# Designed miniproteins, single chains, continued (5): the designs that were tried, part 86

Each design is a single chain, and the fold is of that chain. pLDDT is the mean over its residues in the fold that is shown.

## One batch from the design tools (miniprotein)

Design m19166
Fold by ESMFold2-Fast:
Structure m19166 (fold): chain A 75 residues (1-75)
Amino acid sequence: MVTVETTETRDKAIEKGYEAIKEGKAVGAIVVAKADAADGTVSWVVVLFTEDAALGPVTRESIEESTERILKEVE
């Protein structure tokens, strides 16, 4: 199963993904920037994967790395 949640900041998205994994609610997470086409507002989305999804090794570092790459492109 995949759950998608939106947050206002990169740090909150990373923390939410890490917390879900720490609490056993997810086995992996990916954080991406989402631009709203209507007004150009950038929000941060955390995608949570449960054991239904085969992700390979997922760590907080991989979430942060993906987020940093996207942040550099959006800024």
Scores: mean pLDDT 66

Design m19167
Fold by ESMFold2-Fast:
Structure m19167 (fold): chain A 80 residues (1-80)
Amino acid sequence: MERAREAAERAVEAGRAGDAEAAREAAEEARRAALEAVRDPSMPASRAAGAAVEAIGGNVEGGLLARAAGNEEAAEAALE
């Protein structure tokens, strides 16, 4: 879970710095880590934690796509 959040935060930082490739890479890693956490049945809180991490990853990806489309207001809403 923490790994996915850290990757999502890195994606936001890279996006703000204008590094689209680094932002995309970090967003993909965050999504992958979130899916892996949800699939681990041995974690007692995996369901709640997975849902929160997926929401964070989805917001980051949405924000990056909105910026690429030139929708700054939508990007701000998705990232915050």
Scores: mean pLDDT 58

Design m19168
Fold by ESMFold2-Fast:
Structure m19168 (fold): chain A 65 residues (1-65)
Amino acid sequence: SAEDHLKRGIEAYKAGNYEEAAKHFEEAVKLDPNNPEALRLLGKVYQKLGDTEKAMEAFEKAAAL
């Protein structure tokens, strides 16, 4: 479920496994595209990965909801 992916993504993020966290948050957004929390977490992890453009896109999508 989207909730399971969010939990696993947060666990990976706290462990510093940002690439794994991004995959889980991407799946959470695919399962529930109107979840602003999932989009904000995706933006945050993209910032950690240095993907500034992807981070900005995720934050803009969250703000539009």
Scores: mean pLDDT 85

Design m19169
Fold by ESMFold2-Fast:
Structure m19169 (fold): chain A 80 residues (1-80)
Amino acid sequence: MLTPEQREKLERLEELVRKLRERIRAGDWEGALRVAREIVEELLSIESFSDEENARIGELLGDPEFREVLLRAAAREAAE
């Protein structure tokens, strides 16, 4: 099972995902990108991920397409 600290971080991630959905729905693209960045930063801080996975996520965050795909996925989830 996850540690209490990991569980708290996951709860924060869930809240950030909800905020991302709200930003996209409001048409606040700039705010949506900021929330998406915060989500990735929280993911990088979770010890349940390997160092290799964290490094890969960090590299992908630097790619504009990664941010677009993440936001597109969240937008589709919000629309569905």
Scores: mean pLDDT 61

Design m19170
Fold by ESMFold2-Fast:
Structure m19170 (fold): chain A 72 residues (1-72)
Amino acid sequence: AVAYNNLGLAYKSQGKYEEAVKAYKEALKLDPSFEDAALGLAIAIEELPDPAKKEKERKALEEAVKKKVYSD
């Protein structure tokens, strides 16, 4: 999980927000409780230049958060 979070940070610093989103999603897939990865994902989504991709990723994050809260 930490390695994917670090990869997400690296892509984000390079302006590669789509790759950053992918890396943070992998970090959360391995550890759904990884708060730093969840925060990084939310920030990377807001930095996406394509509004359609931004909306799609926001919905995916909302689904992941609901699954984490209610699936225990």
Scores: mean pLDDT 73

Design m19171
Fold by ESMFold2-Fast:
Structure m19171 (fold): chain A 76 residues (1-76)
Amino acid sequence: NAEKLAKQYENLAKIYEEKGDYEKAATFWSNAGDYYLQAGKKEKAAEAYRLASVYFEKAGNTQKAEDARKKAEEAA
């Protein structure tokens, strides 16, 4: 079930947010977005990609932040 996988990645992202590991948090939010998109949950996918963009930017990865921002715009 794609939606359950998305929720698992969302939970992992939140754990790594609390740890201050922004690169992993962003990666897991991006994975959550991919699975929400597969589940047809466009609004949740857009939110997950937007959070991935924020955390990639905090991690100093401007290219991945920009890629995630574009995915958020496309999913919405």
Scores: mean pLDDT 90

Design m19172
Fold by ESMFold2-Fast:
Structure m19172 (fold): chain A 59 residues (1-59)
Amino acid sequence: AAEAVAQRVVDDVLEHAGGTLSPEQRAAFVARIAEAIRAGNYQEVTKAASDALKAAQAS
């Protein structure tokens, strides 16, 4: 469940981004967001999503 939610968050970020993520960057952000969801750390979910957006736009 957490990994599926994390994948949707990253996909939503990429849908609206002006750039791309490498497969390695995508996997890392999905893992980070999934772990934050399991921990109930929604501040970290928001931070990781923001970092993913910045990484995608920098590509």
Scores: mean pLDDT 81

Design m19173
Fold by ESMFold2-Fast:
Structure m19173 (fold): chain A 66 residues (1-66)
Amino acid sequence: KKKELRKEILKAIAEILKAIGDIIDAKIKLEKGEITEEEAEKIIEEAEKKIEEAKKKLKELDEKAK
């Protein structure tokens, strides 16, 4: 059971890292002029929302690990 909990924690961390990657990618595309400021803001807001959701799940999993 502890092993399964750790896998879920790693999954949540992976989701956070993926969302951070989306933010970085959107910023790079904006600097290159591949997307508009509005498009970049939308991608960043969606990714930040994903990070908050994953952070909440990570906190729940951490509580279960105690």
Scores: mean pLDDT 80

Design m19174
Fold by ESMFold2-Fast:
Structure m19174 (fold): chain A 60 residues (1-60)
Amino acid sequence: SRLEQLEADAELLRKQIEELKKELEKLEKGSKKYIITEVALGILEAGRRYLEAKIEELKA
């Protein structure tokens, strides 16, 4: 179902965010790669919140 697909996507996204947070800790603070990774994390966190909101709408 669409709900099951969205829940699977949200779970995968949560795991990807966790891995990127671990990678960010290994990067030199203030480096170009650090800044790009931090921005990417912000975008992914926003996407996760959006998916979670859509999942709740489908459960209603």
Scores: mean pLDDT 84

Design m19175
Fold by ESMFold2-Fast:
Structure m19175 (fold): chain A 60 residues (1-60)
Amino acid sequence: MGIKAVAVEDYTAKTADELTLKKGDEVEVLEVVDDYHVKVKNLKTGEEGLVPKKYLKELE
């Protein structure tokens, strides 16, 4: 199972590779792409895409 995180604020996708999130959406981190971006799956919608790490907080 990948690490779970939550969106700390709304994020609107800027490219086709990115995912739009609402504040409070739970995601599963699938891959760390670089120091600023992760590939995630939105657990509510099932959609996958890149989001900036700063918009996510890891669930403990």
Scores: mean pLDDT 80

Design m19176
Fold by ESMFold2-Fast:
Structure m19176 (fold): chain A 99 residues (1-99)
Amino acid sequence: AMGIVNITVTSADGSTKATVKGTLFTRAGGGNNVVAFEVEVDPEHTATIQVVTAETAATGTATVEVPGYRVEVTLTLNATLTEDGATGDADATLTKIPL
């Protein structure tokens, strides 16, 4: 009854990958839930995405600085949230920004 997110996202040039992992556990009923996902570019370069969820969709972004550039990872949840979990899909994008 829990949703699991485990996504590997690659930059448009193919040079950089990040993994987004977490468990989506939320409640049905009005209001927002805050869910956190771990972003890992490598074991020394990690960040947390916090996503504020409604019933259908939510987006969160995290930034990780690595030598010579900044990595921005955006996670979009397209899900119906229930008391025991979620149904739907999750998408991630990775943008590599030179410093």
Scores: mean pLDDT 69

Design m19177
Fold by ESMFold2-Fast:
Structure m19177 (fold): chain A 62 residues (1-62)
Amino acid sequence: SSAEKRQAELEQAAAEMQKESDEGMKKAGDLFKKDREAGLKALEQTNELVRKKMAELAKKAK
């Protein structure tokens, strides 16, 4: 069955999302200290990136 391969792909995608989220949050925090507006925008971009990746995984499930 394809379930085991699908599970492995989802786990890898989750690990990649976690890494990108961690890096994005760190950059947003650093920006927030220097420019609050830029930091908030960077935080929103990080959140949007994670949402887009979740949506793409959901599309691949069909």
Scores: mean pLDDT 78

Design m19178
Fold by ESMFold2-Fast:
Structure m19178 (fold): chain A 105 residues (1-105)
Amino acid sequence: SARAVEELPREEQLAAAEALIDATLGYEDWARRHASPEAVEATREAMRAVRELIEALVEQGRYAEAVELGIRFLNRISAALAAGDVEALRRLAEEARALLEEVRA
């Protein structure tokens, strides 16, 4: 999928990144309705970190990377949320924040 994303017009890459930001909000809403309070908080933290990472990459014009990282993190966070794996959600939030710091350095 990475090559397919890179082959898209930049306008379509940006639209895909914006759709991924919307998807993070959808997962937070699902967690609020269905998950334990601890899993809700861990999901919110992870999704916020992923949104900030996508936004930082978009700000730098790195649209293909924003889409690719967004998809990878959403897949991993959704799997952890479905499993109720709060520790995996916390690790994913830390990983996304570490990448955000690298992107902003």
Scores: mean pLDDT 89

Design m19179
Fold by ESMFold2-Fast:
Structure m19179 (fold): chain A 60 residues (1-60)
Amino acid sequence: DFTSTITFPNAAAAQALADKLKEEFPDVSATVDGTSLTLTISAAPERAIAIVLQAIGEGL
């Protein structure tokens, strides 16, 4: 498992990305706590890194 926490400028941005990631990547568990998004990925390390980078790149 790979776990990463990403901080966003506001809670709406974190929630929007969490919802998008759940639809696009079924191997991702996304939890929102305020402006923080915690991703838990049960995929291969390269896949986990790609998902985290996409999440950071989208920002919202």
Scores: mean pLDDT 71

Design m19180
Fold by ESMFold2-Fast:
Structure m19180 (fold): chain A 59 residues (1-59)
Amino acid sequence: MARHQALNAVANAVYDAVLADPSMSLEEARALGARLGRERGVSAEHGAKAGEAAWLTAQ
């Protein structure tokens, strides 16, 4: 799977999670992104950045 597609999937999942729980912190969104990134074969760092971007978009 292309890295770009994996990161988009991570960002979408974190975005949905933040909308479901608006009390989720930036740190929690980054941690979720890192975990989902590892599960999809991308680095925890890239997953965390995708999670951060999704959290900012959901505010």
Scores: mean pLDDT 81

Design m19181
Fold by ESMFold2-Fast:
Structure m19181 (fold): chain A 79 residues (1-79)
Amino acid sequence: SEAVRRALELLREAIEAARAGDGERAVELATEAARLLGGEAAAESARAGFTELRDQGRLEELVAALRTAAGRLEERLAA
């Protein structure tokens, strides 16, 4: 799926941004990935959850959540 491939690219960029300390960029990229997979409802849900992790300074947990999401998309592309 083109949407799954593009969302995976965005999640990988989000992981790099979060690791660099750019939590705002990470949330933006992860929100766009969610939008591609589930539309505006998924985007709003992802933005809220990832924004909470960012605002609490939990960037390592943000990275872990993004890696888990990316892994699930990698499985969907392999299947």
Scores: mean pLDDT 87

Design m19182
Fold by ESMFold2-Fast:
Structure m19182 (fold): chain A 82 residues (1-82)
Amino acid sequence: AAAAFAAAREALRARLAELAKIARDKGLEEAAELIERAGRLAVEAVDALAAGDEERARALAEEALRLLKEAVEILKAAGLSV
């Protein structure tokens, strides 16, 4: 169980960090910042789920998703496919 949560946490962190780097390389600093914030919240959501706090995990995941949606709109407006 702990190993599965650690793997999920690292996979989310790595993928979101890659997306943030792509956004920053394109000069989309606002999108990069939103993705980085979403990544931190997603990691906290996994940690909360591992601790058995499903309600906190859901709230953190919903906030991360809202930030990612905002970042995606910026990326789409800039002509990037996501």
Scores: mean pLDDT 81

Design m19183
Fold by ESMFold2-Fast:
Structure m19183 (fold): chain A 102 residues (1-102)
Amino acid sequence: SREKAEEARELLEEAERLIEEGETEEELRRALELLERALELAEELAKSEDPEAQEEAREIAERALELAMRLLKHPALSKEQILRAIGLALRAIGLILDIELK
């Protein structure tokens, strides 16, 4: 589980860089892919009965939500990418709620 949390954090750091520095639709597409992968890792961590893994999953999901919301403000984002970013934000919110309501 620690390895999954570390991988997710590295993916989120690269996604943040692409959102802050990226100018092309391709770079934003890559950011979306990284956010999707980080959220998949958070979902796997949340399946653990270990409170530490659940807390790591919550922190990853909260960061992914923040980055998805920042991505929605990016002027180079296509309509398709806007819908993907909204989907990721909703998925992150759902995961956070599932963890908090346990």
Scores: mean pLDDT 86

Design m19184
Fold by ESMFold2-Fast:
Structure m19184 (fold): chain A 62 residues (1-62)
Amino acid sequence: SSFAERGDTEGLRRIAETHPDLRERLAAVVALAKLGDEESLRRLAETHPDERVRQAARSLLP
C-alpha cells in the first residue's frame, strides 16, 4: 500500500474503534471497505467489542 493510503486507513480504523457515535464508527467501516483495506476490515470483524461493528465489517469483506 502507498504511504498516503496507509495513513488514511489508520485514521479511519481509529474512528471505527473508538468514536462514541455508532453511526460514525459504521461510516468509518464503510470508508475502509471503499478503500479496499481488507486487513482492517478483517481485524474489526474479529476483534471489535461491538457486535454491530463486527457484523458490518464482515458483511463488507469479499
Scores: mean pLDDT 78

Design m19185
Fold by ESMFold2-Fast:
Structure m19185 (fold): chain A 94 residues (1-94)
Amino acid sequence: SAAEQEFLRRLAVQELRLATEEAVELMKKKNASQEEIDKVVELFEEAIRLIRENAPLEEIRRVLEEVVKLLGKYDPEFAERFRRGSENMLRLLG
C-alpha cells in the first residue's frame, strides 16, 4: 500500500541518517581528510533525497555503492556491513 511504502521510505531515511553519523565518526578516527568526510556526507544526503523523491532504485543503489567504495578505504568490514544493509533496504523499497 502507499502508506506502507511511505513508512518504509521514512525508515530507510532514518537508517541512512544514523549510518551517516557512524561513518563520519569512523572516518574521523581513521584520520580521513575533511574533503573526504564532506564527500561521504554529500553522498548520504543525495541517497536520502532520492529515497524521499521515490527515485528509481537503480539511482539510489549507484549512490550507495559510491558510499561503500569510499568507506572501504577506511574500514572494509564496516563498508561490507553497510553494503549488505543497503541491499536489504533496497529490497524492502522495491
Scores: mean pLDDT 90

Design m19186
Fold by ESMFold2-Fast:
Structure m19186 (fold): chain A 80 residues (1-80)
Amino acid sequence: MEEGEKYYQEGIKALNAGDYERAVELFEKAAKIFEKNKDYIGAARAYTLMAKAYRRLGDLEKAQEYFDKAIEYMKKYLEK
């Protein structure tokens, strides 16, 4: 099982359980693995859910930061 996908799925589970801090940690691990593998779609998805988790935590500045990062990785995917 791909390690990035594993952390991404665990992050979704944490997000759905309302454990937003845990979700951020798991999505960050997933995003870094996806980046290493040049899976720009995977990275964009992970950063999108990190932004959602930060919004739930009330950290709107980090939510916007990670949403912008997700857009950046989606653009990298589209340039291929």
Scores: mean pLDDT 85

Design m19187
Fold by ESMFold2-Fast:
Structure m19187 (fold): chain A 63 residues (1-63)
Amino acid sequence: GEAEVRELLERAREAVEAGDFETAGRLLHEVDELMKGLDEETRRRFEEEVRRLEAEGVRLATL
């Protein structure tokens, strides 16, 4: 549910900050699958956070 998505997003953020992009990608994939079961408004909020983490991962990978 929503709480699981929030937990996975937090773990994905930690993985991105640690440079562990393999773990981050795996966690974000799981988040995407769980979000498909959420209502549109809740999913939209989490999609924003996912996009932010993906952009951060790209930024760090290009340093």
Scores: mean pLDDT 77

Design m19188
Fold by ESMFold2-Fast:
Parts: C-alpha cells; sequence; structure tokens
Structure m19188 (fold): chain A 62 residues (1-62)
C-alpha cells in the first residue's frame, strides 16, 4: 500500500525522534531500513521532497 507524502514525513519525524533518544548502531540500522521501506511505498516524484525533508531534520538535530 502506498504512503502519502504527509504520512511519509510523519514516519520520518518519529524515526529520527527515536534515534535521537537512543543513538545506537542498532537504531541507526533500523532507521536506514525503515527509510528504504518508506521510499518503496511513496511515488517516485515524492522521493526528492522526502529526501530533502529528512536532510533538514538531520541538520536541525546537529
Amino acid sequence: MKLSLEEAKEKIEELLKKYKENPTDENAEKLRKELSEIYEQIPEEDHKEVSEYFKELLEEMY
């Protein structure tokens, strides 16, 4: 089932929040896997916007 752009952004926010609370190698691997699954579930045209959003959130964390 395909995710909407809005749902994908919300999932990314939750994943990064969990990673920030426990920045372990295991959680980094889970984050990477979940991101791949999100990209598989969103339309190709939304990939760039989701990637840019993820990068913005990472910059705000650091």
Scores: mean pLDDT 78

Design m19189
Fold by ESMFold2-Fast:
Structure m19189 (fold): chain A 79 residues (1-79)
Amino acid sequence: SMSDQLSFVDSQVDQIINSPRSQQFTSAGQFGRDSARNNVSDSVFQYGIDRLRQSGVSQQVIDSVINGRNNALNQLNSQ
């Protein structure tokens, strides 16, 4: 459901924001991959990205989230 997707994204965003810088990339990549596997909608995913930007998370960490999702989607769609 949309509520389940929002709860998942909020939890992952909060985890990244509260992580030490050294762990943010690992958490970001995992959030991206799990967003693909849990079939998170583009609008809910964008909400999560916007929250990360507003919280002062670096663009490199945000890129790791986006790349993690795109790579996982490509793997799920490849045969």
Scores: mean pLDDT 86

Design m19190
Fold by ESMFold2-Fast:
Structure m19190 (fold): chain A 94 residues (1-94)
Amino acid sequence: TVSDVQQQIDNLSQQTDNFINQVDQIMNDSSLSNQEKQERINQLSDQVQTQINQSVNLINGTTDPDVRQRYSNQVTNQRQIRNNQLTRAQRYLD
């Protein structure tokens, strides 16, 4: 249902916010090597990617093209937020 799609998008948004905060904590952790930081960040990124994939699958099940477009735009925004954080983290690890 549309409600199920919205719930999944809300969950994805929460997961993306958690990802941003956890990446910031990892980058500021002086006890971790750059390799350990990269490995942890990659694991967190994979978790967000799983939520993105679940969101896309639910959106593809919707029959209304306007609803599909709106939700697809929200998923694209969440992916962009994740990618921006990954780019920022990579600059510190290089």
Scores: mean pLDDT 85

Design m19191
Fold by ESMFold2-Fast:
Structure m19191 (fold): chain A 68 residues (1-68)
Amino acid sequence: SSTEQRAALHEAEELREEAEELLEKNPELSKQAIDLVDRAIELAKQGKIEEASELIREAKRLIEEAKK
């Protein structure tokens, strides 16, 4: 559904911004999170929402670890 695709893209874009802000504090985890988010964005654009959501979930985990 286009609503699910838009929601996934919006969440991925927000996570990418958070990961970019964390690059100075934790470059290793932040780079990994950006990589996962970029892959999730490409999958979401293809309508592969379930796969995109799995990568978004992993990126969230890495971002939360990078904040510590």
Scores: mean pLDDT 86

Design m19192
Fold by ESMFold2-Fast:
Structure m19192 (fold): chain A 76 residues (1-76)
Amino acid sequence: LTPEQEREVALAFADMVAAIARNIAKKYPELKEEIEKLVDEYLRRVQAAVDAGDVDTALEITREMIKKINELVEKK
């Protein structure tokens, strides 16, 4: 992959996780606001890492987003 393609893949991965998180919000409407805030925050961080050319950090931020979503659902 070119560096540009690697950035696009990292963004696509984050978008996919965000879509899954929003689907979870439909199942747990009481968590909708918290999930949306979390997704918005982490997507901004992923975009910042991609803009800096740091694909590894972007992927780590996306993995952390997954972990935080799971923790939020498990605490319910």
Scores: mean pLDDT 83

Design m19194
Fold by ESMFold2-Fast:
Structure m19194 (fold): chain A 79 residues (1-79)
Amino acid sequence: PSQEELDLEVWEALVLIAYAIGKREAERYLSKGDFEKAKKVIEETLKIIDRIVAEAERTLSPEQAERVRKLGEEAKKEL
């Protein structure tokens, strides 16, 4: 793959990893009845995804950045 393709894949992977960790951690707190900590985990994960997307937009081409932004919005919607 080209460096541009690898860069896109890395940013997409970062969004998905942040989502997966955040969702897993929030579910762990929900299973214990700790709704306040679950909410804080979700709020922090939303902020992390926003920062990843913003940095991808600064680094990637507009077309590639759009793909990362769309993925980030889909991930945030599922939290």
Scores: mean pLDDT 86

Design m19195
Fold by ESMFold2-Fast:
Structure m19195 (fold): chain A 67 residues (1-67)
Amino acid sequence: SDEELIAQIEALVKEAKKLIEEGRYEEAIKVLDEALKLAQQLSNPTIKGVAIKEIEELKKEAEELLK
């Protein structure tokens, strides 16, 4: 269900944010890639769009900090 997917995505996003705060950017990107795979499975198009955008923005931030 979307509810279960959202809970899992939220947990992964929280973990990724913590990894970014700790300077662990490569690990954060891997966690965000996992979150993105789950977000692609969301059936509600509005929730899916918001989730993908948040994950992609965090991934871009981590990738820029990794440079």
Scores: mean pLDDT 87

Design m19196
Fold by ESMFold2-Fast:
Structure m19196 (fold): chain A 120 residues (1-120)
Amino acid sequence: MEELRKKAIEAVKAGNFLEAVRYLKELIDKDFELAKKTAEEIADISYEQGRINEAVGIIYLGAKAAELVRRGEITDEMIDALAETYGIDREKLREAAKNRNPKEIMKLFADKAIEVAERQ
């Protein structure tokens, strides 16, 4: 699991944002807590490089949304706003939140981050 985190960090340092978010998506299923920490680390690295990369920003928000779902602190209004802003499937986000599934929340954001990174 640490190997996936290391690869994601090395990828973002090299400007390989697509590879970084792909490694992070793999980490979500294997070690969710490490995936959240890694999303924060790659966002910090991207910010230090001058500006947060769009795909990295999306996965960082996914980690924050997942934590709110885990704590039971997310609202339907917050979910709708995130779905509209980032073009993520609203019904899937609502179901994941209703089922208290923070991993699925983060995976939905990871899929969007990958889509965005593929267009860069």
Scores: mean pLDDT 86

Design m19197
Fold by ESMFold2-Fast:
Structure m19197 (fold): chain A 98 residues (1-98)
Amino acid sequence: MEEERRRREELEARRAAEEPRLFEEAARAYAEEGRDELARLLREVAELLRDPAKAEAVRAEFDRGLREAVKLALEGREEEALEAFRRGLEEAVAAGRK
C-alpha cells in the first residue's frame, strides 16, 4: 500500500517532467506546418506545466479544449477543431498566468 503511494508519486513526477517535452514536440510539429500561433501557444503551455503550482489549472483547461477539438475533428470539421484547440491553449495559458 505504501509502495503504491510512492509509485503514484513517482509516476506523477515523471508525468510532470514528460508533459512539457510532449508539448514542445507538438509545438515543433505545428511550426513545421507553418502554424506559428499554435506552436507558440504550445510552448507557453509547456513552460507553465513546469510549475507545479500552475500545472493542474493549465491541464484542466487544456483537457477541456482538447475534448472539444477531438469531437469536432471526429465530425470532419477540421478547421473548427483547430480553432477549438487554439482557444483551449489560450485558456490554458490564461489559467496558468493567474
Scores: mean pLDDT 78

Design m19198
Fold by ESMFold2-Fast:
Structure m19198 (fold): chain A 61 residues (1-61)
Amino acid sequence: SMEVLEEVIELVREGRFDEAAKLLLRELIRAEAARRGLPPPAIPEDATNQELLALYLQLRA
C-alpha cells in the first residue's frame, strides 16, 4: 500500500535498512498472495528478512 511504501522510504532515509527490507518484504508477500488468489501465507512475527525473502520467492515460483 502507499502508506507502507512511505514508511519504507522514511526508514531508508534514516539508514534503517533492515527494518525497511522487512516491511517491504511483508507487503510484497501479501500483495503477491492476493494477486494470485492464494490465502495469506503464515508469517511469524519474528521472521528474519532471509525467511521473508524465501517466502516471497516461493510465492513467485
Scores: mean pLDDT 83

Design m19199
Fold by ESMFold2-Fast:
Structure m19199 (fold): chain A 67 residues (1-67)
Amino acid sequence: MLEANRLVVEGNKAFKEGKLEEAIELYQKAIELNPDNAIAWRNLALVYEKQGDLEKAAEYRAKALAL
């Protein structure tokens, strides 16, 4: 299994559990391994939106849409 996909799955689990910082770290690692992973960028945007960081959420959402 590609390591980037595993990190996205782990990030999704952390996000569901409300572990927002852990989810961010896992999605960022997934992006470091595969910068074209639109799912990781989209999910990062959702985590920042849940934290109330609407500016970062918009930036990461735009990145996901560009891929």
Scores: mean pLDDT 82

Design m19200
Fold by ESMFold2-Fast:
Structure m19200 (fold): chain A 57 residues (1-57)
Amino acid sequence: MEVLEELNKKVAEASKEVGEAYRTGTLEEARQLSAEKQKEVDAAAKAAKEALEKAAA
């Protein structure tokens, strides 16, 4: 399902960006970025769940 593929891609990109921040930035900035990216992933997961429920109806 393309929705799950896009969600997985966003998760991978978020993990890469947070990892980069831990290598080059401060720990505090990395934690803020991690929280922001987690919020984006949670929103995308909720949207994916709603889309799947509509498709299954």
Scores: mean pLDDT 76

Design m19201
Fold by ESMFold2-Fast:
Structure m19201 (fold): chain A 60 residues (1-60)
Amino acid sequence: SLEELQQIIRELFANRDKDPEKVEELLARIAELRGPDFAAEVREQMAQAPKLEEIRKKLE
């Protein structure tokens, strides 16, 4: 479902800098739900996105 996908993406970004094994697991789940091309796009977006600490600073 869309809600499930959104939750997985949130967990992926939360674990990006902390648990690389969890990141790969979550990307595999995204590939199962939306296909490998979508998972590849999410991976590219993660690589280009600023670190979570920088995003948190903007929200504070």
Scores: mean pLDDT 72

Design m19202
Fold by ESMFold2-Fast:
Structure m19202 (fold): chain A 82 residues (1-82)
Amino acid sequence: SKDEAARRLEQAAERILKGENPMEAVKEAIDIAFEALKDEKDSHLVARAVGLILETVANVLEGDYEGAARSIRELAELIRKS
């Protein structure tokens, strides 16, 4: 469900904040988001989700784990409301 996907994304954000295999957590978050949105017909919602994924990846590469966690939490909220 979208609520379960959002919950898993929130768990990925928590792992990133703790520095627990942050790149693996990002990869899992991306897979969760794509699976949750694979049948989504709202192109604007999909574009916003892709933007949040790109921000998350950029923040992790820069070592900004707080920024990455924020972007994933926004993605979780977007999916939950979709």
Scores: mean pLDDT 85

